# Designs tried in a protein design run: designed miniproteins, single chains, continued (5). Part 9

Each design is a single chain, and the fold is of that chain. pLDDT is the mean over its residues in the fold that is shown.

## One batch from the design tools (miniprotein)

Design m16282
Fold by ESMFold2-Fast:
Parts: structure tokens; sequence; C-alpha cells
Structure m16282 (fold): chain A 90 residues (1-90)
């Protein structure tokens, strides 16, 4: 279901946040964590209203913003590939 895909994406984003804390530069970590926080607040609101289409839209927009940051880090690549596959199915 769309809900299950969104929940799996959110789990991958949490795993990416852990990678960012460990390996990202201070500037890129702050930018990534800010983008993630803002998007998660909007996604949570959408999910609480059962608006899965809005949640999917926010995730697609977030993905486009964070992808260039994640591509710089080999440690993020396996999670980035999983994230890309799930985003394409939204």
Amino acid sequence: SLKEKIEEILKILDELATVAEEVFSDEERKKFMELLKEAKEKILDALNNNDYEEAAKILKELFEEIKPLLEKYPEAQPLLEKLEELIKEL
C-alpha cells in the first residue's frame, strides 16, 4: 500500500540521519537535518489526516533536495539507492 511505502521511506530517512550524524560535514549535516525535520513535520500532519498523496508529494520534493547532498557520501549510497527505488513507486 502507499502508506506502507511511505512508512518504509521514513525508516530509511531515519537511517540516513544516523549516517549524516557520523560522516557528513557540519554544514551539510545541518542542512540535511533541517530539510528532514521540516519535511517530517509536514509528512506527519499529512499522515494524521490520511492524506497519503500529499505525504508522497512531500517525500518526492524532499528526495530532490537531499539527493545531491547524499551523493557526496559513499556511506549513504546503499540507503540512497533503496530510497530512490521506493520514491519511484510512489
Scores: mean pLDDT 87

Design m16283
Fold by ESMFold2-Fast:
Structure m16283 (fold): chain A 91 residues (1-91)
Amino acid sequence: SREQKIKEARENIEKAEKALEEGDLDTAVSYLKKALSYITQEDYDKLPEELQKELNQVIAMLFFGEQFNIEITEEKLRKAIEVIKKVVDLL
């Protein structure tokens, strides 16, 4: 269901936050990727343009960071978590 999808996305965001608090950036990235897997193309298309742009930057970092020479830092992951939370709140 939609509610179950939102719940699972939020649970993965919480796990990412805990991993980040523990300094485990790789585990935080893994959970954020899993949270993003619950966001469909239809969900994305309904987002405000500014949030689509922020989410695209998050996706580029998490999935293509090595290819684009993007350094994954704690600060960038904290910002990614805030963006993904805003997206999930609009689902």
Scores: mean pLDDT 88

Design m16284
Fold by ESMFold2-Fast:
Structure m16284 (fold): chain A 106 residues (1-106)
Amino acid sequence: SAMEKEKKKILEEMKKELLENKEELEWTKKYGSPNNKKLAEIALETVESGDVEKGMEELAKLYREEAERYEKAGDLKKAKVARLLAEAWETLDFEGQRAKAEELYE
């Protein structure tokens, strides 16, 4: 279908961007916060395996888990941002989710 062709194109573009930023991801894995280290690990594994859909699923799951931790800590604003990031990785609608996140900081 037309939607499947578009999704494949987006996934291939994402893979290229991950490859171009590999050095930054390795720095984040080594020196980032605990959560950012996990994000970098998932991104590097995605680049090495070529399984972008699996990487997207793992990133979305990690952001959902982070949202639950923020909610439990009472940080509802950070929890909502983490949920929007999870939705962006599940839908590949980063622009739409960014617009929603910006409203939280106005």
Scores: mean pLDDT 75

Design m16285
Fold by ESMFold2-Fast:
Structure m16285 (fold): chain A 81 residues (1-81)
Amino acid sequence: SSGEKVVEVKDPKELVKLLESGEITRLDLPAYKVKEFIEAAKGKDLSNVKLVRVGGGPVTDSELEELRKLFPNAEVVRYSS
């Protein structure tokens, strides 16, 4: 909406830090960024995240399962663009 500020994080490592801190509890992740995000997020505590939406392209079941393992307290869902 007009007047609303959206924080866009380009670096997956910075995004992971914000998710780990609890400043971001919902994540929309485009399919093309899934692999680099998984690599940056391995071994991190992302328990503060509540919802992960992934899509905008093909996502493998293996990638979706890896995301579910990274976000133990989140619902991980695919979306169509």
Scores: mean pLDDT 74

Design m16286
Fold by ESMFold2-Fast:
Structure m16286 (fold): chain A 106 residues (1-106)
Amino acid sequence: EEEAIARLILRVAPEARKLTDKQLQYLIFRLFVEGPEAARDLSLAEQVALLVILYVAKEGESIPDIVKKAREALDNLDEELARKIASLAPKTLTRSVVERLVAEGR
């Protein structure tokens, strides 16, 4: 359920904001190599950051540009933005990761 995921994004946002630019670059690299499966073994903070990356990233952008956009989105997370990001989870992540995010968002 998107509402549960949006609630989780807002709760975990402070921890996700503590991720370094190098850690965000690593998440982008894993997403490029592994696709949706990259999220499976990540922490909740890393899974939230990965959803933010998926929301902001466009094809052909450099990794530093994606990191900058993800940082800006994390710093500006409100309920509306969290809901938009949450709507991508069923479309971009594996079912097992989505189920975990929904359960944690309760």
Scores: mean pLDDT 82

Design m16287
Fold by ESMFold2-Fast:
Structure m16287 (fold): chain A 95 residues (1-95)
Amino acid sequence: RPSPQQLEDEIREALARMALSVVRLTDPAKIDEQQAVRMAELLIRQGEEAESERVRREIAEALAALADGLFALPNPSPAAREAARRARERARELE
């Protein structure tokens, strides 16, 4: 029987890849700051729960891209800057 956590990790991988695509393909001036902050917080939590090393690396890549996107905003809010810092920190811990 596949582990229930293995199936959850497949969903986490799909979420990370979707987030990465949104950040890389969206015009930086059109990125919704609140959506990006919520996405970063979600991926931070999902990265802590992921059991697969591959899935953790996919989440780390998405978090690093989200952090870069948030820092690239013209006037990021304090909340966006804090989310970006946390996302970068978590990405380094996840590799």
Scores: mean pLDDT 78

Design m16288
Fold by ESMFold2-Fast:
Structure m16288 (fold): chain A 65 residues (1-65)
Amino acid sequence: MSEEQREKAAKEIMEKLGLSLEQALGAIELAEQFSDEVTRQFLIREGKLSEEEAELVLEIYHKYK
């Protein structure tokens, strides 16, 4: 993912989920490194996101990938 696409994805995550820029960028970094299933589990466990919020993060990531 390019820096520009990463920033666009982070901004959409912030706007839709109310996350900070650091949290949004961290979520994208996880999605870049791990499978969707592993990323969802980490976002719920460490990021304190709901299952629906974690799924939305993955949808946004794939939109800008």
Scores: mean pLDDT 84

Design m16289
Fold by ESMFold2-Fast:
Structure m16289 (fold): chain A 67 residues (1-67)
Amino acid sequence: SIAELGRKLGEAIRAGDAEAALAVAEEIIRLDPESGVTYVRLAAREAEELGHPETAALLRELADRAA
């Protein structure tokens, strides 16, 4: 479910695990191409706020590619 993937994305972002965050974000976009890009952009802002700018940049690049 999108809710389970959202939980996993949040966990990966808090852990600073950019690879895990990207994998989960790609799955969110695959399951919901219309809303998923917006969700991933919100996750990128959260990563930036938590002090993970590299993770934020990778998530923004993924969202831009998928849009």
Scores: mean pLDDT 84

Design m16290
Fold by ESMFold2-Fast:
Structure m16290 (fold): chain A 98 residues (1-98)
Amino acid sequence: STDSQKAQQLHQLGIQYAKQGNYEDALIDLTTSARLYIKAGDEQGAIQSIQSLTDLAKKNPEMKDTVITSLTNLKDMAQKNNMPSVTQSAQDSIDTIS
């Protein structure tokens, strides 16, 4: 789907921003990527974007609270869309960061 294609592009851009130290842009793109993957029904894509958000928080502890907020919102969205694997991935990420 077009949503899945946009999600993949945003995931790649988010990873590049994180490597460049542009953490706010990385957070926006990775979070939007995960939302678009959830909307598209692409559970594996959503899990990959969630893992990238987890890595962002691990490398930048100052972003921990903001990343946890994004992961909590993604968990809620996944739960409403009946995606237990994505819901569990988001919870595991929250637990890892906290």
Scores: mean pLDDT 91

Design m16291
Fold by ESMFold2-Fast:
Structure m16291 (fold): chain A 68 residues (1-68)
Amino acid sequence: SPVVVTVTNTTDFPQIVRVYDSNGNLVGEVTLKPGESQSFLLPKPGTYTVKVYDENGNLLSEETVTVP
C-alpha cells in the first residue's frame, strides 16, 4: 500500500528535502521555506530514505520509511 510522508521545516532557515528509493535513486526533491510542509507519496514497496539538508549542504536529519 502507498505511504505518504510529510516533512515540515520548523527552523528559521530554508531546508532542502531529498527522498531516495532503496536503490539510491532520487525520487523527490523540494526546498522548504521556514514553516512550509511538503507531502511525498511513496507508491512502490521498499525502503525509502528521506534526507534533510541546510543551504550549505549540511545533513540535518535522515529518516527511513518502509512501504509494505
Scores: mean pLDDT 87

Design m16292
Fold by ESMFold2-Fast:
Structure m16292 (fold): chain A 62 residues (1-62)
Amino acid sequence: MLSKGFYEGLEMVKRLLTEPLKRLAETPNPSKEEIEEAEKIRKEGEEILNRVKGGFEKLAAA
């Protein structure tokens, strides 16, 4: 089953999402690239979480 690797992957994704946002918060004048990157990371992270939930539900239903 995927529960172990899945859980660890989830923790990694959470860290990757929070780290860039914290760096941006500490930067008073972030570049457009940094702002855009953080926005994209957050959006993609949310999408990944939704996909991960769907995948888990599919495995549970199968």
Scores: mean pLDDT 68

Design m16293
Fold by ESMFold2-Fast:
Structure m16293 (fold): chain A 106 residues (1-106)
Amino acid sequence: GMEQEKLREEILEKIRELLESVPDEEIFPLAERILEKLEELLPDTLEGQVALGVFRLQLGVAKSLPSLSKQEKIDLILKGLRTALSVLSVEQLEELLEFVEELKEE
């Protein structure tokens, strides 16, 4: 629904802002913390496992390519995140938003 779409875009925007605000060396550590939170939130379903696998793949690709710019790393991370967020409920998205806000306070 419209509420889920709005919440997903808000989360992605806040994660983009967070990743852009940190030094290049902190991007992958932050992405790994988000991955760990998604592993807690996503149900043990085929759709959830596939969505999580896409995010893991994008992180793996980004890590394997030392020539990537900061922007290219962020774009790959956000692409994987968009897929993972597409399978989350409103309650799971709200919990992820709270987690992202906590990361911004660190």
Scores: mean pLDDT 84

Design m16294
Fold by ESMFold2-Fast:
Structure m16294 (fold): chain A 78 residues (1-78)
Amino acid sequence: SLEEMEEILDEIEELLKEAKKLGAPKEKIFELEEILGLAEIILAIAKRIGEVTEEDIERLKELLEEAKKILKEAKEEL
């Protein structure tokens, strides 16, 4: 659903905010911003066509897992 997609984007956004608050390296911040940007494009396309596919949800979940990994790596480097 669009609501599920928006919830995943919100979670990615919170991970980016946490990384910025922790003073993560700029490279890690840029990686998280890239992931958020990709997620925003997926949501924008789904809204434009009026259809949410299981593939879209799975792609967003993969982006969320990658964002979590990047934040974990940033925390371990501090």
Scores: mean pLDDT 86

Design m16295
Fold by ESMFold2-Fast:
Structure m16295 (fold): chain A 60 residues (1-60)
Amino acid sequence: VSTITAPLEEVTKRLGLPLDASEEEIAKKLKEMLESSGIEVEDVKVEIEGDKAVITITTK
């Protein structure tokens, strides 16, 4: 399990999402990108705290 805190703007920009993207949209897009890179992801949880995103990734 890995937990990352990053600026919301950087996360959404890297995923090609608007700044007002939901936690669910960010989690889904991030999981898709990680899986396309050969990483087997069990779960991605995203919590938005103001201008920051707290991302928890669980790998298989």
Scores: mean pLDDT 79

Design m16296
Fold by ESMFold2-Fast:
Structure m16296 (fold): chain A 95 residues (1-95)
Amino acid sequence: NRKDLLTYYFDSYLKAFNLTKEKLQEAIEKLKQRPTINLGGLESLQLYLDILENELSEDELLQALLQMLGLDSFTQEQLDALYANLQAEIAKENA
């Protein structure tokens, strides 16, 4: 299931940067308490929270990944490599 593979990637990515749901919620709360904020920063934190809550579709997860990586699109070879790598990582955990 490609959505499950993408969810695994985002969970691993956010954990690697120590971005937990609690930290994202605290950051969003702090930004909302200030009258002068960078709205793009709030939108990015909300996107990460939505990813961790598993609220996004496969296509929305791919779009979020493109934005996080600063890419406009994936080639078919890049997508195939991504999914193959994620499957290999999950297989290592089950071995």
Scores: mean pLDDT 65

Design m16297
Fold by ESMFold2-Fast:
Structure m16297 (fold): chain A 68 residues (1-68)
Amino acid sequence: RREQILKELLDMLTRAFLANKHDVVDTLERALRADVRTQETVLAQIRELMERERKRFEEAKRKYELEK
């Protein structure tokens, strides 16, 4: 359903804006005006990037806390 994809894109855009992720914001804004296929692809890419960044940060943080 297109409505669900648009809602997720808007949520991601709001989150990226608050995090000052300008490149992500631009990408999401363009996706909002694109077709459903492009919207799904962009949403998946952004989610993967955020998940990878989070895992890397958490791993580094946990290791750092254990050492100190």
Scores: mean pLDDT 71

Design m16298
Fold by ESMFold2-Fast:
Structure m16298 (fold): chain A 74 residues (1-74)
Amino acid sequence: LSPQIQGDIVLSLSYMMASVADIMSRSQDEQTREQIRKVVADYRRRVEAHVAAGDLDGGREAILAGLREVDAIS
């Protein structure tokens, strides 16, 4: 796969992370849901920054770290 396509895949996975986090937040109280939303927004920005820098490994790690943090909050 070309670097451009790999970057596009990593960005798409960051949006899937946000969708999974939204689903996980549905059984939580309002304060916890707001915390999850802020965590997801922060990690999505980190993924975008890594992809823009050509650091696809860092982008993938940021997705996994975001999912782990959401799971720990939930």
Scores: mean pLDDT 80

Design m16299
Fold by ESMFold2-Fast:
Structure m16299 (fold): chain A 71 residues (1-71)
Amino acid sequence: MELPPGVVAFTALEDSDEEKREETLKAAFEKFGVEEALLYIGSYKDGKLTSFEVRRVYRDGKVELISRAEF
């Protein structure tokens, strides 16, 4: 997937540690000097993907839901 300049992408499980996910995003904003991050969140049940969500997170705390699918 082609990312715009100044955007980074992360993948996470929905059941992943929320604090650790937030810490990773903050570290990316500071370390890479980017204003936007794309967060890809997948939920799994019995080893199968049950939902998928893409969020755009901005350094100022704004969040946009870009896409969501449930299976």
Scores: mean pLDDT 66

Design m16300
Fold by ESMFold2-Fast:
Parts: sequence; structure tokens; C-alpha cells
Structure m16300 (fold): chain A 67 residues (1-67)
Amino acid sequence: LPELSPRALAAVQAVLDELATRTFSDIDEALAWGRELAHRKADEAGLTPEERQAVLRVVEEVIRAWF
């Protein structure tokens, strides 16, 4: 996606890899976990606010596609 830097893309992959080890009963639970992981991975990678928002958006979009 045009808004993803290589570091932001790596953060998205890390979040999705961790989410793939979980099972969720509903979308709200999955979104809460995805948001927490996205913030954590963004902090670890030293992402800018814009990169963090892009990671959150992509993670949320992927989770919504699962439901």
C-alpha cells in the first residue's frame, strides 16, 4: 500500500503473525487485540505517528475481512 514504509509493513506482518495464533469469538475482541499489538509493534519499531496510523488502518481492515 502507498502509505506503508518498509518498517510499517514489517510491523503489520508482526501483528498479523501474532493474531494468527489466536482465536476470536467476535470482531470487537479481535480489533481490541489488533490495536494493542499494533501500538506495541509501532513503539518497538520507532514508527512516526503517520506510520502508526497506517499500521492501525491496515490491521483493522484485515481483521474486518475475517468477519
Scores: mean pLDDT 79

Design m16301
Fold by ESMFold2-Fast:
Structure m16301 (fold): chain A 95 residues (1-95)
Amino acid sequence: SLEEKLLELTDRLIEILEELKKKYPDDVGIEDLLEEVKRIREKFLAGEITAEQAARQLLKVVTALINRTEEKGDKESAEKLREIKKELEELLKEI
């Protein structure tokens, strides 16, 4: 389902963010973005925001993370984040 796909993408993004937090422990912006993704997930599960709203908010977070990983020269993490961005953009076309 669309909701299941959104949660799968959200959980994958949280996993990447947890890895980035371990790799860059002094980057408070990564921790803030992780908390933001967790809040989006909670609001979606509580029915406070729609799948479209959740996907759009996640897309904003992913874009910020791509920029941060690119600035660090972390091409592998940036590539993984671009894959999630593409899947979120495709999901938004179905909503």
Scores: mean pLDDT 89

Design m16302
Fold by ESMFold2-Fast:
Structure m16302 (fold): chain A 81 residues (1-81)
Amino acid sequence: SLKEEAIAAIEALIKRVEEEYPEAKEVIEQLRKALEAVKNEDFETAIEYLEKAKELAEKLGDHSTALGIDRAIQLVKEAKE
């Protein structure tokens, strides 16, 4: 399901950021909050946290993580429909 794909995408992003940029604690925190929101089917709150994580990643120059978050946002939006 799109919900399961969104969960997997966010979990993969958390793992990657923790491994590559463990100092990016705020990005990791926003991604974990987004993951919890998706699991609770609070898709609008999940999108808000993902957008915050994307903004933080872009400010840190981590364009790869920002692109991954953008994909997760699209999956959450489709799951919401």
Scores: mean pLDDT 86

Design m16303
Fold by ESMFold2-Fast:
Structure m16303 (fold): chain A 58 residues (1-58)
Amino acid sequence: MTYALSEAGRALYELVAGERRETLSSKEVAEMAKRLDPETSDEEGIAGLIRDGLVTEI
């Protein structure tokens, strides 16, 4: 499963992970979510980033 980063999502990922990406795997999206909220689950974290417009499933 692959996710496209929005412009805001790319900026945020660069800030938290130190690298520039346009797409992420589901595992990488879950990791990004946990960097923002260490207590989130994989499913809740991914859903939150989709809701906030930071990533879109492709």
Scores: mean pLDDT 84

Design m16304
Fold by ESMFold2-Fast:
Structure m16304 (fold): chain A 61 residues (1-61)
Amino acid sequence: SAADQAQIDQMMGQAFMAIAEGDFDRADQLLQQTVDFLRSQGRDDDAQAIQQQYDDYRRRV
């Protein structure tokens, strides 16, 4: 749903902000919450894509 997508976008935004702040523990926790939420929705492919996007972003910092 649009509401679920907005929640995912918000959690990912918070995770990326945590990386920018150097708070990798918080960023990893927020990513895990996002992945768990996507899997709870049956969106395993999206969960993998989000994890890959996050890993790629972390490699750049």
Scores: mean pLDDT 81

Design m16305
Fold by ESMFold2-Fast:
Structure m16305 (fold): chain A 82 residues (1-82)
Amino acid sequence: MKYLVTITVKDENGKVIASSTTVAEPGETVSLTFYDPETNEELSFSFTVPTTLAPDSTLTQTKTFTGKDGKTYTATATIDSI
């Protein structure tokens, strides 16, 4: 079974600064790497697809990170069965 993983990264103002959509298998780790336009700092977010998900379920995971410049970023991963 495969899953559609959409990762969206927003800044402190709720603006989308990075997004990725990937097809992944159970237990696979999906990563999104982007650069802060002000500091050129490399930021990476990773999410692991659960090995067991109920049919027709959507799983949402949210992570919040602080960059070296003190900016806060929120990454949201949405995992859907396909």
Scores: mean pLDDT 76

Design m16306
Fold by ESMFold2-Fast:
Structure m16306 (fold): chain A 67 residues (1-67)
Amino acid sequence: MEEEKRERKIENARRLLELVRRASQGTPEQQAALVPEINAVIEEMKDLTPEEWAELGAEAQRRLAAA
């Protein structure tokens, strides 16, 4: 995977993790409002293999924790 595309996918994974955390901490109404955005990010990532998804997710989690 090329570095530029990898960085973009890591940012998408980080954004997905952030949206999921917001949904888990919000009211049912706030969670419902976030569902379309969460689904849009998942759709953007649908062509990843399970191995790529695991790697990008781990890297995104690490960067999110460092921020």
Scores: mean pLDDT 73

Design m16307
Fold by ESMFold2-Fast:
Structure m16307 (fold): chain A 93 residues (1-93)
Amino acid sequence: GPLPHRVSVSAGEVDDDGVIKEVASASGPTLEGLQRAIELAKEAVEKGLVVSLTVRLRPDDTPEQRALVDELIKLVKEANEQARKKLAERMAS
């Protein structure tokens, strides 16, 4: 049978003690889970949150599903790069 979760993401804020506090999470099977994860990753980019991602790739994925996975991975990388830059700026102050 299909796996119960296609994607799992969590977004967190790094506090002044260096602790990551989870602010939001999204998970799910199929297309809806991927779409929720993408929206969370977009929010993380805008808010400078760190993102943890687990995604299961399937050989029977449609081109549409593969494009959504690629977009999700791109957004997660962008969010984490922005969060890294913001942390470096805080440490330099």
Scores: mean pLDDT 73

Design m16308
Fold by ESMFold2-Fast:
Structure m16308 (fold): chain A 63 residues (1-63)
Amino acid sequence: MMKYKITASTEIESVEEAAKKASEEYGEVEVVKGGPDSAKNLEEAVRKLHEFREEAKRKKEEE
């Protein structure tokens, strides 16, 4: 059993839920996922997705 693989799956699911909420609130948020074949690609996709969510929040605050 691979602990880190389970953690990565849980993390991607949590980010997916957060991304859905962000797109519902702002409407301009694009949800992007990386390839699930490597842990590095998975973490990069999660990080970029979170960055998109923060960017949308900032735009809403600025107008």
Scores: mean pLDDT 51

Design m16309
Fold by ESMFold2-Fast:
Structure m16309 (fold): chain A 107 residues (1-107)
Amino acid sequence: NPEEEEAKRVAEAALEEFEKYLEEVKKLLEEAGLSPEEQERKLKEMRATTVNLTVEYYEKGLSPEEARERMTKALDVRKQQGILDEVEVKLYKIVIESVVKALEKLK
């Protein structure tokens, strides 16, 4: 199925970009005092979010710039609600960069 092959290619691009930030993410989670088990859970969650957003935005035909703007607005809303600490903001920015870079490669 060509659609399944394309979705796989998009997911692989998202994961490749996220892996470039792996050491930075691990350091942020360690500095935040998360256990190894909590760090593993958070990394799986971040990978899933990066893949899901990249696939969604790719299927909608969003440009990298449109994806960045949409995700940045979502981050700003969450910051205004006071539900994110400084580490969570940094982690979300890594997801934004991973999604945007993946979409740039898929052009």
Scores: mean pLDDT 87

Design m16310
Fold by ESMFold2-Fast:
Structure m16310 (fold): chain A 78 residues (1-78)
Amino acid sequence: SPLQQLQDQLLRSEITLNMLKVAASATEMIIERMREKNKPKELIEEMEKALEETKKDIEEVEQQTQALKEQLQMLQQQ
């Protein structure tokens, strides 16, 4: 059913979002540790770039998740 399809899509989107948030937090911790250990600036900059890309992915998936929640709410009201 359309309802089940939206529920499955929402669940998958929420799982992806949680995984990305965990990855971002882990990357932030790695960057902080690299700074404390005086690792090469170039390596820190590569990790910071990867973190920025992950944060953009989070924003996109958050927008998708919100749209799916709104679609599900509208469908449940019909």
Scores: mean pLDDT 88

Design m16311
Fold by ESMFold2-Fast:
Structure m16311 (fold): chain A 94 residues (1-94)
Amino acid sequence: MKEFKSIEDAIAWAKKEGIKNILAVDDESTAKVNELKAQGKAPDSVVTDATRVTAEMLRVIVDGEPVAILASPELARKLAKDLEAGGADVKAIV
């Protein structure tokens, strides 16, 4: 699993690696992703407003699939651990 300091770097890396499941989980990460989408720097497929999605719903979305998680560092690490316990392949966090 790779850890990034910026959402832009994490998205750029995930695109190069062909990671389709990119999740912005908190309001701050959602706002940044929406800004990057407006600039053409993030794919429209990046899931935003995931604050409305429970950990169980996130596991269903990404179970067994490669995923990148965009959140505060503490929340990203917690969700990565919970999703990996459910069988998800967490490739990157911010």
Scores: mean pLDDT 73

Design m16312
Fold by ESMFold2-Fast:
Structure m16312 (fold): chain A 99 residues (1-99)
Amino acid sequence: GKIEEAVKLIEEGLKALKKALETGDLELALKAADKIIKGALLLLNTGDKEALEIAEKYLEEALELLDKLLEKFPDNLELQEKKGILLILLALAKRLLSK
């Protein structure tokens, strides 16, 4: 289903972000963040409580990894933009879960 497709995209993105952090591969990090953003949007668009809870958890994990990448690439505007998008999506997930 759509939730399974979204989770797969996010898990692939998180794995790629971890690899990018290990290797210093900025291009891989950006592509990985885009996969996570796409998957999170799919989960948020379902409106299902379970999907929103999954999105919150994965977005928090992605933000922790992006913060570590920004320690290596502090002036990278594209990484800063991806972090901004993930923060907005996390805030939206929390708001939708709060009633």
Scores: mean pLDDT 89

Design m16313
Fold by ESMFold2-Fast:
Structure m16313 (fold): chain A 117 residues (1-117)
Amino acid sequence: SDETIYENVKKEIDLYISSKGKESDLVNNIKKILSSKGIKVDNERLKRIVAILYVMHKYQTKQPKFKEIANEYHKILQKLGIQISQKQASFELAKYLGLLPVKGEDAEIARILRQLP
């Protein structure tokens, strides 16, 4: 079920945060969870999905300012090996959170995120 996917993803993020785990393990474990449900994505999109799920989980019980979420999104992307500017990271995150319209490849990431609770 979608609830089972979310709970498994949440557990992997919690383990990464609590154990100071390896970024490669986080990405690989979330890839396996998504693949078990037929969700297939390339590594670049997968890393963005992982980063979005991470910041959403980290801030789920808080009312943070967008700048704070965007800074954490950029930081986790850098740790995952995605080399983009802070401005580009902020722009991408605004699209994925529905604050800006999405087109093309960004629409696929947004669609995948909507399949998660």
Scores: mean pLDDT 77

Design m16314
Fold by ESMFold2-Fast:
Structure m16314 (fold): chain A 74 residues (1-74)
Amino acid sequence: IEERVERIAELSGKRFSEEARRYLAEYLEKLSKTSSEEEIETLEMHIVVAIATDFADKEVITAEDVRAILEKVL
């Protein structure tokens, strides 16, 4: 799970706050218990795209930003 959060941050080219990393990790951990690997990979892709399009001019992604992204891509 931590490796997934690091990949999302790296692919998006953005820094994640510690709270943002924790929030995302907890969400992905919960999702991994009820969703397939393919569904999780699709969500990771949607998160990266959402960051690139809606947060292109933002340097640091906060926990609130992660929450907004997840609400949009769900």
Scores: mean pLDDT 78

Design m16315
Fold by ESMFold2-Fast:
Structure m16315 (fold): chain A 87 residues (1-87)
Amino acid sequence: SLREFVEEMKREVMRIAEELNLPEEVKEALREALDRLARATPADASREEVAEAILNVVKGVLDHHKVPEDLKNKFLEEIEKRLKELV
């Protein structure tokens, strides 16, 4: 289901953030932003629309917290790879 997809992606984003040792402040902001996205996601949204929304939310959090470009790029590449496997 779409809800299961969103919950799976929330777990994957947080797992990758832990593996890459993102700062705790960034991890907390990601968790909060993804929780808001999950609550706001319409039941009739496509997986592709939700995948794009997840990437945009993650990028916004990383940019706001000034995460270094190398770390940001590696994190986003891992997330995009998982999204391609699940969409």
Scores: mean pLDDT 84

Design m16316
Fold by ESMFold2-Fast:
Order: sequence, then C-alpha cells, then structure tokens
Structure m16316 (fold): chain A 90 residues (1-90)
Amino acid sequence: MDEKLVPLSDMSPDLQARVNQVQQMIDNSDYQSLVDRAVDIGRKALQSGNWVVFQQSIDSLDDLSKQAEKNGDLKTSQYARDQVKKFRSL
C-alpha cells in the first residue's frame, strides 16, 4: 500500500536523495546476494548431473532479473540475465 510521499521541494534535496539512494542500494545488495546464491546452486546441480535443479536455478535467476528491473536496478538485472546465458552455453 502506498504511503504518503514527502515532496522534495518541502525538504532538503540532499536528505531526500540520500534516503532514496540508501533504499536503492539495499535492494541492490539483496538481489546481488540472491543471484550469487542461485548461481552457486546451479553450478552444484550441473556438477551432480541434476538438470532439474539446474533449470530451477535458471527460473530463479529470471525472476530475480525481473524484480531488479522493476526496482530500477538494471545492473543486477543484466548480471542475472548474463548468468542465464552462460549456463545455457555450458
């Protein structure tokens, strides 16, 4: 549910920009950690020959890519897509 936003014109732009940047950085850090974990799981599944779990990790990476893109984190989104491509190239 959307809560009331404070207009930048009523507050110091520095304070508002810092709050927004910190929130974006936190979201970016969470997505990066989740992507790294999914990549590790996929690699282990591939090594054990469990391609079903390998496919699940690809699905997870695709979902994380879309979530990151929705939040404006294009770097993490592209990183996840690149990992999917690398796995498909194996």
Scores: mean pLDDT 70

